# Ledger of designs, part 25: designed miniproteins, single chains, continued (4)

Each design is a single chain, and the fold is of that chain. pLDDT is the mean over its residues in the fold that is shown.

## One batch from the design tools (miniprotein)

Design m12894
Fold by ESMFold2-Fast:
Structure m12894 (fold): chain A 66 residues (1-66)
Amino acid sequence: SPLEVSEILASGDIEKLAELLKDEDVNVRMAAARALGKRKEGEEYLKEALKDEDERVRKTAEVALK
């Protein structure tokens, strides 16, 4: 649900955020990439987001890896 997604995004749970990078909704994958970018532990998952099918997710991951 959208509420569950919002709770995961706020939690900083790296494993749950990594699962959101596989979500069908591009907006959810972008939000997960931003959240993963706030922590060094998320870096390996962000590298996978650089290969995403949608350019918006790829650009979000690139910015997050700065």
Scores: mean pLDDT 81

Design m12895
Fold by ESMFold2-Fast:
Structure m12895 (fold): chain A 62 residues (1-62)
Amino acid sequence: AQAYFEAGKEAFLRGDYQTAIAYYDKAIELDPDYKEAWLNRGKAELMLGNKELAEQYFAKAA
């Protein structure tokens, strides 16, 4: 889970939000309680303009 999360963060820093989302989804699939992955998945959706979807992921992180 952590390795996919770190790969997602690297993609996010490159501005590759779609690749970041794919890695965060893999982290969540392996560890559904990985709150940081849910939070950063939401941030990537927010960067793509998907505010409502981002809010759903932020709720999972809480």
Scores: mean pLDDT 83

Design m12896
Fold by ESMFold2-Fast:
Structure m12896 (fold): chain A 72 residues (1-72)
Amino acid sequence: LEEAEKRLRELVEEFEAAEDPEKQLEIAREILALLQSLSEEEAEELAKRMRELLERADALMRAVADEIRAAM
């Protein structure tokens, strides 16, 4: 979890710094991949520790989901 917590912080900061929508979507996909690589228990524990970061990540997840729907 320590590596996942550190990586999530780095990815959220990179997303917030990115001005290019394509780059933002790339980072959002990396965040989704990170969260999907965790077990349900690990993801829930990370959510408790990083509530504010995960609330921001939810916005990123919605952006990726919107692009996936547009591609279908």
Scores: mean pLDDT 69

Design m12897
Fold by ESMFold2-Fast:
Structure m12897 (fold): chain A 54 residues (1-54)
Amino acid sequence: KIKEEIEKLKEEVERLEKVLAQAEKMGELPSTIEQIRKKLEEAKEKLKELEKKY
């Protein structure tokens, strides 16, 4: 069950990384890119926290 949560967070991180790469490639505004980066960082932190506990 918790492994499922970790798996989903891992997928979220991967998707956000791809979204970030696409935004950068498409020349999105720096503010937009920064917002995506912040979400990615948040997801990575949650993933780390869960993995530390298990």
Scores: mean pLDDT 79

Design m12898
Fold by ESMFold2-Fast:
Structure m12898 (fold): chain A 88 residues (1-88)
Amino acid sequence: ELEEELERLDEEGRRLAAEAAEALAAGDYEAAAEHLRRLAELVRRAAELYARKLEEQGRRELAEEVRRKGEALAEGLLERAAELAAKA
């Protein structure tokens, strides 16, 4: 269950990242910002699921690191989305 959910999130994340890159290349800053916001939500979700999987394996310190890195990445994506939205 957790592994299947993580695989689906990874596939969706790759698709959103590609769509954001295409929108940015086309100068569609509004679409790029929206894709990055959705990617940020996925990153947080994926980090939480991966952290739970690590906790089940007894790797609690690594799980906390994954949550921390996921949050930092999501915040960076949201900042970038705000910058792009300002140009739209």
Scores: mean pLDDT 84

Design m12899
Fold by ESMFold2-Fast:
Structure m12899 (fold): chain A 98 residues (1-98)
Amino acid sequence: VLEELEKRAEAGDPVAYVSLGLYYMNRGEYEKAVEYFEKALELVPDEEKADVYTMLGIAYLELGEYEKAIEYFRKALELDPNNTRAKYLLKIAEEKLK
């Protein structure tokens, strides 16, 4: 499945980039997950960017980069103000900076 996802990503499929990011998130390889989510963000339509921003925020939170996590959760909330997960995780990231 990984080789198929990589081939689809090379063909410009944003869903394949999101799937690769999630694959590396599940393995604790957060730096690789960030790279794939950033590539997905370049290719997804605006309606889908909120979910990708939330995933980038989670990856940065796991990396201990709390300021970047806050930036991405705020971007997700600008697109989807009712995203309860992004609101909750934003508060967690802000607490980490206290």
Scores: mean pLDDT 85

Design m12900
Fold by ESMFold2-Fast:
Order: sequence, then C-alpha cells, then structure tokens
Structure m12900 (fold): chain A 100 residues (1-100)
Amino acid sequence: SNLDKKIQEELDSVRRDVEEVVETLAKLKEQYGKIPDEVLEEALRRLRLARVTIENYLDKLTPEQKEDLVRYFRELAEKAEKIGAEEVASLLREMADYIE
C-alpha cells in the first residue's frame, strides 16, 4: 500500500540521518580529539526529530521492523559511547527502549 511504502521511506530516512549524526561525531573526534559543543547540540536536535518520526509510526511497524530498529539504535549507541558522545548514546538507548 502507499502507507507501507511511506513508512519504509520514513524508516530508511531516519536510519540514514541517525547514522550520519554518529559518523560525523566520530570523524570530528578522530580529527580534533573532541566534539564541539555546537555540533553535539545539533546532533541531539536531529536525534530528537528522528525520535518524533519513529513515535508517529510506532503502531504501524511490524515486529521485525521494531526488532531491527532496536538493534540498530543500540549498535549506534555503543559507537557514540566509544567516542565520548554520552548524551547521544543515552538518547539512542532511550529510543531503542521506547520501541521495544
């Protein structure tokens, strides 16, 4: 259905946005030894928008899609924690727990 296609496109968009956030923070930590506060604030803003999108579609997700998102966000949270982005890691874990 058109709704199923829209849900999949929104999920794919959220996954790309969240991954880009974590990868950007990792690159900055590698290059500069720290993550600038303004970049961290922007990362948290983007993740909060991703959370709203997930919450809007939560009741429409299949069990398999939920399990996939939970694993994905927990893996990204571990990557964020490893680079010292603790607030980003905490938000990703909170998103995973909310979906589970």
Scores: mean pLDDT 86

Design m12901
Fold by ESMFold2-Fast:
Structure m12901 (fold): chain A 51 residues (1-51)
Amino acid sequence: SEALELARRLYEALKAQGVSDEEARNLTYKALKALGYSDEEAQRAVDEAAA
């Protein structure tokens, strides 16, 4: 899905910059929510990206 592709890119970029897993997940979730994704879609995309 588009949300998952965005989540993977954002999460991996944040992790590459030394951001912790918890903070990277949180920031990626907030970014997806800001882009208009639902709570459920954003959370699922973050969980799948960080798996």
Scores: mean pLDDT 86

Design m12902
Fold by ESMFold2-Fast:
Structure m12902 (fold): chain A 80 residues (1-80)
Amino acid sequence: PSEFELEVEVNIALAEIAKGIVKSDYKHGKITEEQYKKAMELLDKAIELYREALASTDPQKREELLKEANKLIKEAFSLA
């Protein structure tokens, strides 16, 4: 795999781990139901965008998709 493919796959794996942490935090009463739902929505959308970046052959589109996915990840973490 290319360095780009490896980085995106790692980011997908980290986002999946983050979903597990968010679910655990909600189960233990550390975040509200609203925070849980919003964080999960943002993480799922970020994973979708990372997968779109992997499927794209256009370097500019790849970079734009990665920037948007990274933005959603930061927004999800701001809710925790």
Scores: mean pLDDT 86

Design m12903
Fold by ESMFold2-Fast:
Structure m12903 (fold): chain A 89 residues (1-89)
Amino acid sequence: GEKYMAEGDFQKAIEEYESEIEENPKDWVTWENLGMAYLKLRQYEEAIEYYKKALSIAGEDNPMALTNLWVAYKKLGKEEQAKEYLEKV
């Protein structure tokens, strides 16, 4: 996953992270990496889903996931939801 993220091959990164999730579905870091890959592809609804999954496993004290949820909601024009996550970070 990380190699493809660094190279900008976000689709291949997603394929590797999806495989990692099948083996380790409680690894919140891999869910967060999926969220980041979708964010980089500008697939903001999917990014939100995966970041929320990471928070559900790790707990809500995750500044990276909270910040990226703010970014994703803001990109979707959902200003109210964006502010909610900004206040949590």
Scores: mean pLDDT 81

Design m12904
Fold by ESMFold2-Fast:
Structure m12904 (fold): chain A 85 residues (1-85)
Amino acid sequence: STVEELEKLQEEMEKLDEEERKRLIKERAEEIARAVGEKAGVPEEEVERLLELLFRALEGDEEAKRELEELIERLGEEVRERLAA
């Protein structure tokens, strides 16, 4: 389960410093985003954009962080509407 993998990642991240945490997130981000995208029916193009914004935000790009938050909110609403239908 993706949720179980995320919980395990949180436990591992608590034991790492900031740079190691960023590396772990980057390594697992592609796997997590692909799994979430497939499950939610998100186009691959949007998954790639989400990953690009995530990586830039992790490097301290405040504009990328804002765009990432906007994209997550939009995708979250689309997923909620699809599940409600």
Scores: mean pLDDT 67

Design m12905
Fold by ESMFold2-Fast:
Structure m12905 (fold): chain A 62 residues (1-62)
Amino acid sequence: MKELLQRILDKEVPRELALELIELVEQGKYEEAKELLRTKLGRSFPNDEELLRFIENIKEYL
């Protein structure tokens, strides 16, 4: 599971975007983080819990 997630993150999420998303979430700007993911990656997160789970995965693999 971890190897598969790391492979997806390395391909789908550029480092600059990953760092910006982490900063937005740490500042509590969840709507801005969701909009950035929608605009840059075409991905939508229906709730803050799924967004936070995704960001935690990014943090673990940076």
Scores: mean pLDDT 71

Design m12906
Fold by ESMFold2-Fast:
Structure m12906 (fold): chain A 55 residues (1-55)
Amino acid sequence: MLEERLARLEAEARAAGLSDEQIAAIVANLRVQAERDGEVPPDFRVPPLVPPEAA
């Protein structure tokens, strides 16, 4: 269930001290990615809360 996974990730990010803006961006990215596949697969894998350095 995507919604439940996103809620958990949001709660963990908030506990880690991320801002609401950063949390919303992460959640939005995951939603867009899942929707682009037509529906969330059973095991789409929630990434860790460590952002890539984009180097």
Scores: mean pLDDT 66

Design m12907
Fold by ESMFold2-Fast:
Parts: C-alpha cells; structure tokens; sequence
Structure m12907 (fold): chain A 73 residues (1-73)
C-alpha cells in the first residue's frame, strides 16, 4: 500500500518534471520498485501508467521490456 503510493508519486513527478533526463530516471526507478515490491493487483495499473508516460516521452516499448527483464533479476 505505502509502496504503491511511493511509485505513483514517482510517476507523477516524472510527468511534471521539466528536466527530460530526470523524467526518464524517475520513470525507471518507479518501474524497478513496482516490479520488486508491488503485488499483482497494483503492479498492472502502475506498469501501464509507466508505459504511457514513456510513450509520451518518445521512448520505445522495447526499452520498457528490457528494463522489466532487468528488474526481474
């Protein structure tokens, strides 16, 4: 529950942050935390939100999948 709120804040900060480099870093951290600490119920909506933000930033879907594999490790 608390972890889910932390991840949501990171995603929102990424969207609102004016620095593109910082936006990407916040988004990637949210992804990593989501996969390591979030339950399946909360995981899917958070991942979809992160994917949507990445697409808005012009990042390819392959980047999200690559990071997902690294987070699994």
Amino acid sequence: EKITEEIRKLVEEAKANPDPQKRVELLLKAFEIAYKNTKEEDKEPLIRAVEAVARELGLPDSLIEEFRKKAKE
Scores: mean pLDDT 67

Design m12908
Fold by ESMFold2-Fast:
Structure m12908 (fold): chain A 92 residues (1-92)
Amino acid sequence: MVRERARKLLEENREKIREWLEETYGPLSEEEIERYEEAAVLAAEAAAAWRAGNREEAARLLREAAELLKSVIKDPADQAALAEAVAEVEAA
């Protein structure tokens, strides 16, 4: 359910997401945009799992999202912040 709603919102806003990503990180391939969309879905599922008390599942989903985002997020500071967020969830 969370995944389905996230995918619909991403699909409806795909062009705006592409524009924002390209403005932030430079020109992106269709594959990089698809990875961002998949990562966003996984992050939404991770947040839902965390709120439900399923911390191990939340950490797993967040790690998967982070791996996808590493190919899109080209700023080293943003990559470091993402790695720290994953580590905090895994440590909790």
Scores: mean pLDDT 70

Design m12909
Fold by ESMFold2-Fast:
Structure m12909 (fold): chain A 81 residues (1-81)
Amino acid sequence: SAIKGLEKAIEEVEKQGDVITKGELVNIVLNSMKKEGASDEEIETVLNLLHKRIPFSEISNPIKRSEAISLIEDIIEELKK
């Protein structure tokens, strides 16, 4: 469920322009996970992993689409361990 939500988040990021904000990336991940029926516990786990990579002070900062996809892929790999 969590992994499928993250894979859908990658698809949504690929539809965006070359650059998004880090806050928009967090929203895309949350919305994709909720849409794919992720549990509250799965969402909390992924949010904790996102907060380690995206400090609150950086939520308005830009991130390249390729970097955003790589960040989601890193979270998927961490969840598989």
Scores: mean pLDDT 83

Design m12910
Fold by ESMFold2-Fast:
Structure m12910 (fold): chain A 98 residues (1-98)
Amino acid sequence: NSWVEEALELIEELKEGLKLQQEYREKVRPLTPEEVEALRAALEALKRNLYSTIAKENGLDVSGLSKEEIYERLSPEEQEVLRAEEELLALMEEVLNR
């Protein structure tokens, strides 16, 4: 499934970028409120796009489902994308809280 591979590659690239940015910010300056809001907006857009894609590919309305129920309806490869997204979310929150 090419979209899974593309999503995982993009998530890893974003993780690397965020780690470098966090290291730079800690040594140079903290994030500005504008940068924090931009990062949060990007994060929410990423989540919306991922769920939209999952819904289209699986014929699901995910709006009423718990996180666990969504995972149960996904293939192992799709579950890997969601786990990678959660790791990216955790990294973004770490950057935002520093």
Scores: mean pLDDT 69

Design m12911
Fold by ESMFold2-Fast:
Order: C-alpha cells, then structure tokens, then sequence
Structure m12911 (fold): chain A 57 residues (1-57)
C-alpha cells in the first residue's frame, strides 16, 4: 500500500471513529495523517490513536 493510500484510509477511518465517539472529525483526521507520515502506523492504528489525541484537546 502506498503512503498516499495509507494516509487516505487513515483519514477516512479517523473521521468515522471521531463521529461515533463525539470527537471533532477535523482534528482526528489531522492527527491520523501525522501518525501515518511520522510514526509509520497502519491506517487503523493511526485512526484509533488520532481519536484518542483529539479527545485530549
């Protein structure tokens, strides 16, 4: 899977998880992209951690 594809999937998963958890989707998507690019997480892992980080703001 390309980096671009991983970022796209992480953003989509983060948006969905954020909506379910009552978290700001824009913040979750931003964190998910960061985690894929900087920490090389899988899209699913990035989405989960992004929602956790967005909740702390």
Amino acid sequence: MSLEEKIKLAREYAEDLARINGVDPEKAVEYAEYLVKEKNLTPEQAAIWAVILAKME
Scores: mean pLDDT 84

Design m12912
Fold by ESMFold2-Fast:
Structure m12912 (fold): chain A 57 residues (1-57)
Amino acid sequence: RKKKAVEIVEKLYEENPEVTADEIKEAIAKELGVDSISNEELKEIAEEYIIKKNEEL
């Protein structure tokens, strides 16, 4: 679940570095088939993304 959300974040930042948190939440919600993503969940996803990016390089 979190892996898919992180991949969506990576894709959005590659396409538009200025993508907003609301746009990221909407894209993740659509992909996961959920109503919405909370700001707390978005923070967890952002932390996972940062960890993955640091480990990947």
Scores: mean pLDDT 73

Design m12913
Fold by ESMFold2-Fast:
Structure m12913 (fold): chain A 67 residues (1-67)
Amino acid sequence: KKEEIEKEIEKIKKEFPDMSLNARYAHALVLEKEGKIKLSPELKKKAQEFIDRMAAGGRAGAAELAA
């Protein structure tokens, strides 16, 4: 389970070694939505959480500035 998630991340790193982990996750999610690759449910969840955290960080900053 966790080993499979790590293997998928490693494949992405091999394909796109010049990309940050955040960018690789975003790219992988886009490719899966288009049906070009298949991600494990756990990897999809992990990637979504990572992207969501980045987006939440931006929103939190904007909310703090507004408040």
Scores: mean pLDDT 63

Design m12914
Fold by ESMFold2-Fast:
Structure m12914 (fold): chain A 73 residues (1-73)
Amino acid sequence: MVDVYRQGADSSERIGDSFDKKGDYSSAGRHYLGAASLYEKAGDEEKAKEYRKKAAESYEKSGDLDGAKKALK
Protein backbone atom coordinates (compact mmCIF):
# COMPACT_ATOMS: atom_id res chain seq x y z
CA MET A 1 0.00 0.00 0.00
CA VAL A 2 2.64 2.57 1.04
CA ASP A 3 4.80 1.48 -1.93
CA VAL A 4 1.86 2.01 -4.31
CA TYR A 5 1.50 5.62 -3.13
CA ARG A 6 5.23 6.19 -3.63
CA GLN A 7 5.02 4.70 -7.14
CA GLY A 8 2.15 7.08 -7.94
CA ALA A 9 4.17 9.98 -6.52
CA ASP A 10 7.15 9.08 -8.75
CA SER A 11 4.85 9.13 -11.80
CA SER A 12 3.36 12.52 -10.86
CA GLU A 13 6.88 13.87 -10.26
CA ARG A 14 7.99 12.81 -13.75
CA ILE A 15 4.92 14.35 -15.38
CA GLY A 16 5.48 17.56 -13.39
CA ASP A 17 9.12 17.68 -14.52
CA SER A 18 8.00 17.28 -18.14
CA PHE A 19 5.59 20.22 -17.88
CA ASP A 20 8.20 22.35 -16.07
CA LYS A 21 10.72 21.65 -18.87
CA LYS A 22 8.14 22.85 -21.42
CA GLY A 23 7.35 26.01 -19.42
CA ASP A 24 3.82 24.91 -18.46
CA TYR A 25 4.28 25.91 -14.83
CA SER A 26 0.57 25.68 -13.96
CA SER A 27 0.40 22.00 -14.97
CA ALA A 28 3.81 21.35 -13.37
CA GLY A 29 2.55 22.80 -10.07
CA ARG A 30 -0.55 20.61 -10.11
CA HIS A 31 1.47 17.44 -10.68
CA TYR A 32 4.10 18.36 -8.07
CA LEU A 33 1.29 18.98 -5.57
CA GLY A 34 -0.15 15.57 -6.49
CA ALA A 35 3.26 13.97 -5.92
CA ALA A 36 3.55 15.72 -2.53
CA SER A 37 0.13 14.40 -1.45
CA LEU A 38 1.08 10.86 -2.45
CA TYR A 39 4.47 11.07 -0.68
CA GLU A 40 2.61 12.24 2.45
CA LYS A 41 0.29 9.20 2.23
CA ALA A 42 3.39 7.01 1.78
CA GLY A 43 4.81 8.45 5.03
CA ASP A 44 7.65 10.28 3.25
CA GLU A 45 7.26 13.67 4.92
CA GLU A 46 10.61 15.01 3.65
CA LYS A 47 9.72 14.38 0.00
CA ALA A 48 6.18 15.65 0.58
CA LYS A 49 7.65 18.97 1.82
CA GLU A 50 10.12 19.06 -1.08
CA TYR A 51 7.38 18.64 -3.69
CA ARG A 52 5.02 21.09 -1.98
CA LYS A 53 7.86 23.61 -2.26
CA LYS A 54 8.38 22.72 -5.94
CA ALA A 55 4.63 23.08 -6.54
CA ALA A 56 4.65 26.50 -4.83
CA GLU A 57 7.61 27.62 -6.98
CA SER A 58 5.82 26.45 -10.15
CA TYR A 59 2.61 28.25 -9.16
CA GLU A 60 4.61 31.44 -8.49
CA LYS A 61 6.15 31.20 -11.98
CA SER A 62 2.63 30.80 -13.44
CA GLY A 63 1.38 33.86 -11.48
CA ASP A 64 -0.85 31.81 -9.15
CA LEU A 65 0.25 33.24 -5.81
CA ASP A 66 -2.83 31.86 -4.02
CA GLY A 67 -2.04 28.36 -5.29
CA ALA A 68 1.58 28.79 -4.20
CA LYS A 69 0.53 29.67 -0.63
CA LYS A 70 -1.86 26.71 -0.46
CA ALA A 71 0.86 24.32 -1.72
CA LEU A 72 3.09 25.23 1.26
CA LYS A 73 0.40 24.24 3.80
Scores: mean pLDDT 81

Design m12915
Fold by ESMFold2-Fast:
Structure m12915 (fold): chain A 60 residues (1-60)
Amino acid sequence: SARTEALIAAAKAGDEAAIAALRAEARAVAEGVGKVLGLDEATVEKWEEMLLWLDLEVVR
């Protein structure tokens, strides 16, 4: 979404609040996918970190 894109831009500029907001969005997505696929908590946490990494490193 446009809001998520703005948060990614702010996080890449070093805004800690934007990084926290992106982490919260990554967590929500990972938990949603984990619920659909029946994943355990440890796998959901790995997906959260992977999604945050994709936002910060790949979506440029």
Scores: mean pLDDT 72

Design m12916
Fold by ESMFold2-Fast:
Structure m12916 (fold): chain A 62 residues (1-62)
Amino acid sequence: TNVYYLLGQHYIDTGGDPVNAIIAYEKALEEDPTNEEARKNLEKLKEEVGEEEYKRRLESLK
């Protein structure tokens, strides 16, 4: 299984930072674009977090 997908699931299961889960699922889709579960979870998390918040967090990582 894709390690990034597992990492994203770990963040969700442990109540971790949802932005880290978004990043992990995006990496999972880079490695395996056919991972439907990663895409579905990514879409839900982006809706929950909001585009502005995750963009802000990505900016802080540059």
Scores: mean pLDDT 75

Design m12917
Fold by ESMFold2-Fast:
Structure m12917 (fold): chain A 87 residues (1-87)
Amino acid sequence: DLRERLDAVREELLARIDRLLEETDDEELKERLEELRREIERLTEKLLKLIEEIENELEREIVESLLAMAETVFKKELEKLEEEIKA
């Protein structure tokens, strides 16, 4: 379940980046989108390893909180880039 949530969040965020890359020809914005893609992939891989290492309920709650925080932060960064592309 938690692994499925991580996969769904990762797929949503990466699909949004792919869409934004198609919407802009600005090289600086493309570089920022590619950097955000790398950070999403890097941090979701780290979260996946943490999910695989969960041994008890307390660790599960901590990892769930980390996933929620990561999703919130990445969505805010994507919203900023979306606004710049629409401007």
Scores: mean pLDDT 86

Design m12918
Fold by ESMFold2-Fast:
Structure m12918 (fold): chain A 76 residues (1-76)
Amino acid sequence: SEIEELEKETREVLEKLLAGELSEEEAKKKLEELARKGARLEAEENPELDLEKLEKEAVEHARGLVEKIAAARAAA
């Protein structure tokens, strides 16, 4: 399913970021793209939802997640 594909891609990006194989900037870019795809799938399932708002919130959440992971790595 498309959701399973997004989960797999998201996990791969996060694993590479944690391993230091992917930069914070590259991880943000990839996760923002995946977040937008997820928002579109959510809007397809529930057409009552505002796609633009969902994409914005999903992108902001993805950026915050990368920053939190980077901060946690720096603290460890």
Scores: mean pLDDT 80

Design m12919
Fold by ESMFold2-Fast:
Structure m12919 (fold): chain A 61 residues (1-61)
Amino acid sequence: MALSKEELIERLLEKAEEAVKTHPNGAEFAKQMLDIAKKEFPNDKEAIERLEKIYEEAQKR
């Protein structure tokens, strides 16, 4: 089915969190997802902030 913008953002967040937990390069993946979100959804501040936190937590490992 076609995903709404909100569903696409949620899937992006889920994939970033999973990558951070399961892959040694999860931080780089989270960074890429953050950069995509800033480009595609610049007005969705909540999603960007959540992705920034995922990236920061990945860097602490």
Scores: mean pLDDT 74

Design m12920
Fold by ESMFold2-Fast:
Structure m12920 (fold): chain A 66 residues (1-66)
Amino acid sequence: SLDYRVELAREYVEENPDFPATWTALGRALAEAGRLDEAIRYYEKALELKPDYQPAHRALEEVRAR
């Protein structure tokens, strides 16, 4: 389920909070669940950790086009 994917992504963030990839994965799981405002916050968190992190930039473009 989408809720299970969000839970798993939160666990990955807890284990690896300094990796922009884990925050981007959490954002994608939230976007798939329709929680777009939360997804944007976590994509922005990924970019705080690594401003040139292309997967988070792409994910923001995708969610803002919806």
Scores: mean pLDDT 84

Design m12921
Fold by ESMFold2-Fast:
Structure m12921 (fold): chain A 69 residues (1-69)
Amino acid sequence: MVELLGEYDSIEEAKKLAEKSNYKYALIVEFEDGKYRVYGSDDLEELVQLKLSYVENKQPLKSAEIIKK
């Protein structure tokens, strides 16, 4: 199960949310408008598939990074 944890205007706030979540993994997506979305999951493959969906489908994003706690 992937959960949208929040949307922020700062990478620092996005990383803090990812660290404080109860999930083993988080995906931080940076959009061209300067917003960050943080997704959490205990399943790395779910986040990899979500990241690939953003990248391959030409979504307006600058970066997408998966972190492990």
Scores: mean pLDDT 78

Design m12922
Fold by ESMFold2-Fast:
Structure m12922 (fold): chain A 76 residues (1-76)
Amino acid sequence: MPIVAANPDPEGLDRAAEIARQEKDARTLATVAANYLKAGDYEKAIEYARMALEIDPTNENARKVLEEAEKKLKEK
């Protein structure tokens, strides 16, 4: 299986996202989305960025991650 080593591991990101969802922490969800974007997991980056925007629509980081991840998925 491919190994992702440059960013925090996916298991750590999933755990942080689960806690953030329970606490409705848009900032942490935006950070998780940004880390998935850097790891190349654009679908998860979109999912977590959307969750962050549902909690806080003014979160600029989540909006930027969503736009970049959607752009990356559209290109190939």
Scores: mean pLDDT 75

Design m12923
Fold by ESMFold2-Fast:
Structure m12923 (fold): chain A 83 residues (1-83)
Amino acid sequence: MTEEEKEKIEAALARLLEAAREVLKDAPESDINKLERALTEAAYEGGFEAMMEALKKWAEELKEYPEELKKLLELAKKLEKEL
């Protein structure tokens, strides 16, 4: 991964984490922590595509937050285009 790509991934991760905290503010802290951890690990292991996969896996495991997942995926797609 180039330094430029890393910077863009870190920016996307930061915005997704901020949005997740806002969208999931009423969710259990344990669920939010799982998502933040999964997104952070995915970002450094596989970049943007890995973050998208982590979002989907997190939602599939909990079978909750379909509206929240939709908002986060939409934001992620916008960030990918802006990078």
Scores: mean pLDDT 77

Design m12924
Fold by ESMFold2-Fast:
Structure m12924 (fold): chain A 106 residues (1-106)
Amino acid sequence: MSELEKAYQEAIDRLKKEGKTEEAELLQTFYDLVKALRRHLTPEEAEEVEKTALEAFKSNDFDALIEALRKMREIARKHAGRSPEVRALLEQLDALIEYLEELKKK
């Protein structure tokens, strides 16, 4: 198991134990976006995205998760002009950020 996958599984298990099913599904979406985005980035950018995601999953903090998504979005924007797939991932990143911001207000 990769360090990222382990941190993701530990975060999901915590949320499920707390009865936070919606937040657990959002973390799964975040992890899927990380895996999809890495395929379109340089090795160095992919490593930065993985490190950012790993730090977010290790935190028990929605602010850290939102900040991580925003950093991933800035990296992805560099490739948006060359890849329709990256543009679609950017739309998903924006939607997830907006949803987490709203969820945090409750």
Scores: mean pLDDT 80

Design m12925
Fold by ESMFold2-Fast:
Structure m12925 (fold): chain A 73 residues (1-73)
Amino acid sequence: DIFREAEVALQMIKGIIAEHYGDYEEAAKWFEKAAELATGEDRAISYRAMADAYEKLGQTEKAEELRKKAEEI
């Protein structure tokens, strides 16, 4: 589904922009929206991006859980 893939990409870009400005809470929210829509490798990428954002927020346990979810895809 090209439209879903494009929407996932747009949400990932918004998360990356938030990370660039140090807005890790906002970045995590955009990556979460991407993960909700994504499947397969795109979902794994979204979970890893969320994990990195949560790690920056000091939420290490949540980051580890998200990395495990990405590995199981």
Scores: mean pLDDT 85

Design m12926
Fold by ESMFold2-Fast:
Structure m12926 (fold): chain A 58 residues (1-58)
Amino acid sequence: KAEELLKKKKFEEAKKILKEEIKKDPNDAKAWELLGELYIILRKYEEAEKYFKKAKEL
């Protein structure tokens, strides 16, 4: 699961899985939220905000 990959600091693998989940189900608010968390860890706050906004719109 993508959450386990985030905990293990396997960020590229987590990013790939989350983007694939969103491609299959664009209404998966949890996947958008986890992408936001990933980008917070990477200190890419602008990208994180976009993903959190998308999760809240669902």
Scores: mean pLDDT 77

Design m12927
Fold by ESMFold2-Fast:
Structure m12927 (fold): chain A 50 residues (1-50)
Amino acid sequence: ELDEKAEKVEEEAKKLGVPKEIRTRIVQMVRDGSLTYEEAVEIIKELAKK
């Protein structure tokens, strides 16, 4: 389940053009359970606004 959520976060980040280095860190934090899927998506959306 966590791995599936991490993959979805990576896919969303790619669509929004988030840099690979930042994307990788966020995905790792989701896999570690440090970030929920919803928290990770919110961060990605904020990064995409800039």
Scores: mean pLDDT 77

Design m12928
Fold by ESMFold2-Fast:
Structure m12928 (fold): chain A 96 residues (1-96)
Amino acid sequence: MEEAARRGAEAAAATAEAAAEADEKRAAAAGAAAAIGAAGATLHAGIEGGGKEAAERAAEGAARAAEEAAERAKNELRREGALLAARAALGTAEGM
């Protein structure tokens, strides 16, 4: 449903934000975790009855939030982590 898509986008956005704010030593691991979380949230939004359209909305929201997080990141690894989360969400929705 629409609520599932919104919650998926919010969860993915929070994961991307966490990756953007990660310590330099953990930036790569945080980016990978953000990508897995964003993909999972997107898939969950689709499965909860919204299908591909709900997954696409969740992925678009996640990608926008991840791009905003990347713009605020001053460290290149944090920026790459946030963008990886955005790509994971969009790829998951496209694959549905």
Scores: mean pLDDT 64

Design m12929
Fold by ESMFold2-Fast:
Structure m12929 (fold): chain A 61 residues (1-61)
Amino acid sequence: MLVEAAEKLIEVGERAEKEGDLKAAAESYRKAAEMYKKAGDEKKAEEARKKAEELEKKAKE
């Protein structure tokens, strides 16, 4: 359930990246990281968090 929600948020983030909306993409990846953490998947949570930080940096430039 939580993992499935996180996967959908990653898909939303990927779409936002393609549209050029880096701010929305970063937000979706951040939410996905929180869902993975609640599900106990620390590795996927860390990956999603790093992706969100990377996109957030790009959105500021």
Scores: mean pLDDT 80

Design m12930
Fold by ESMFold2-Fast:
Structure m12930 (fold): chain A 71 residues (1-71)
Amino acid sequence: MEERSKILKEGVEKIERVRKAFESGNLDEAVRIAVEAGVPEETARKLAESGDIDGLVRLVAEVMRKKAEEA
């Protein structure tokens, strides 16, 4: 139970970092954070380049939830 909570908290923190990187125009940083979360680099890069921050955030959330389920 505690491990799942930690993974979900990390997911929220990564989502916040992705939003901040996007807000500052640092798309490379947003992609890096998404890849650290487990999103495929090619997918993260396409979403960041197209300005689809909601799509990128959704994928980060999905990957982190899946990790929490495995814990």
Scores: mean pLDDT 79

Design m12931
Fold by ESMFold2-Fast:
Structure m12931 (fold): chain A 61 residues (1-61)
Amino acid sequence: MTEEQLKKIAEALGVSQEEAKRIAEEIYDMVTQEGLSIGEIAKRLGISQAAARTALSLYVS
């Protein structure tokens, strides 16, 4: 993951870059280990579905 991708996730989530990295890792784990949908992840973390999708797609790029 590049610094620009991390900044974009941070802006989408409204958090610091350090928190953005942690949250993106949590989203990835929830998808791969728990099989949660983007909608359930967004609800669980209190973020928008667009922010959750952006974080996941940039993290796996």
Scores: mean pLDDT 81

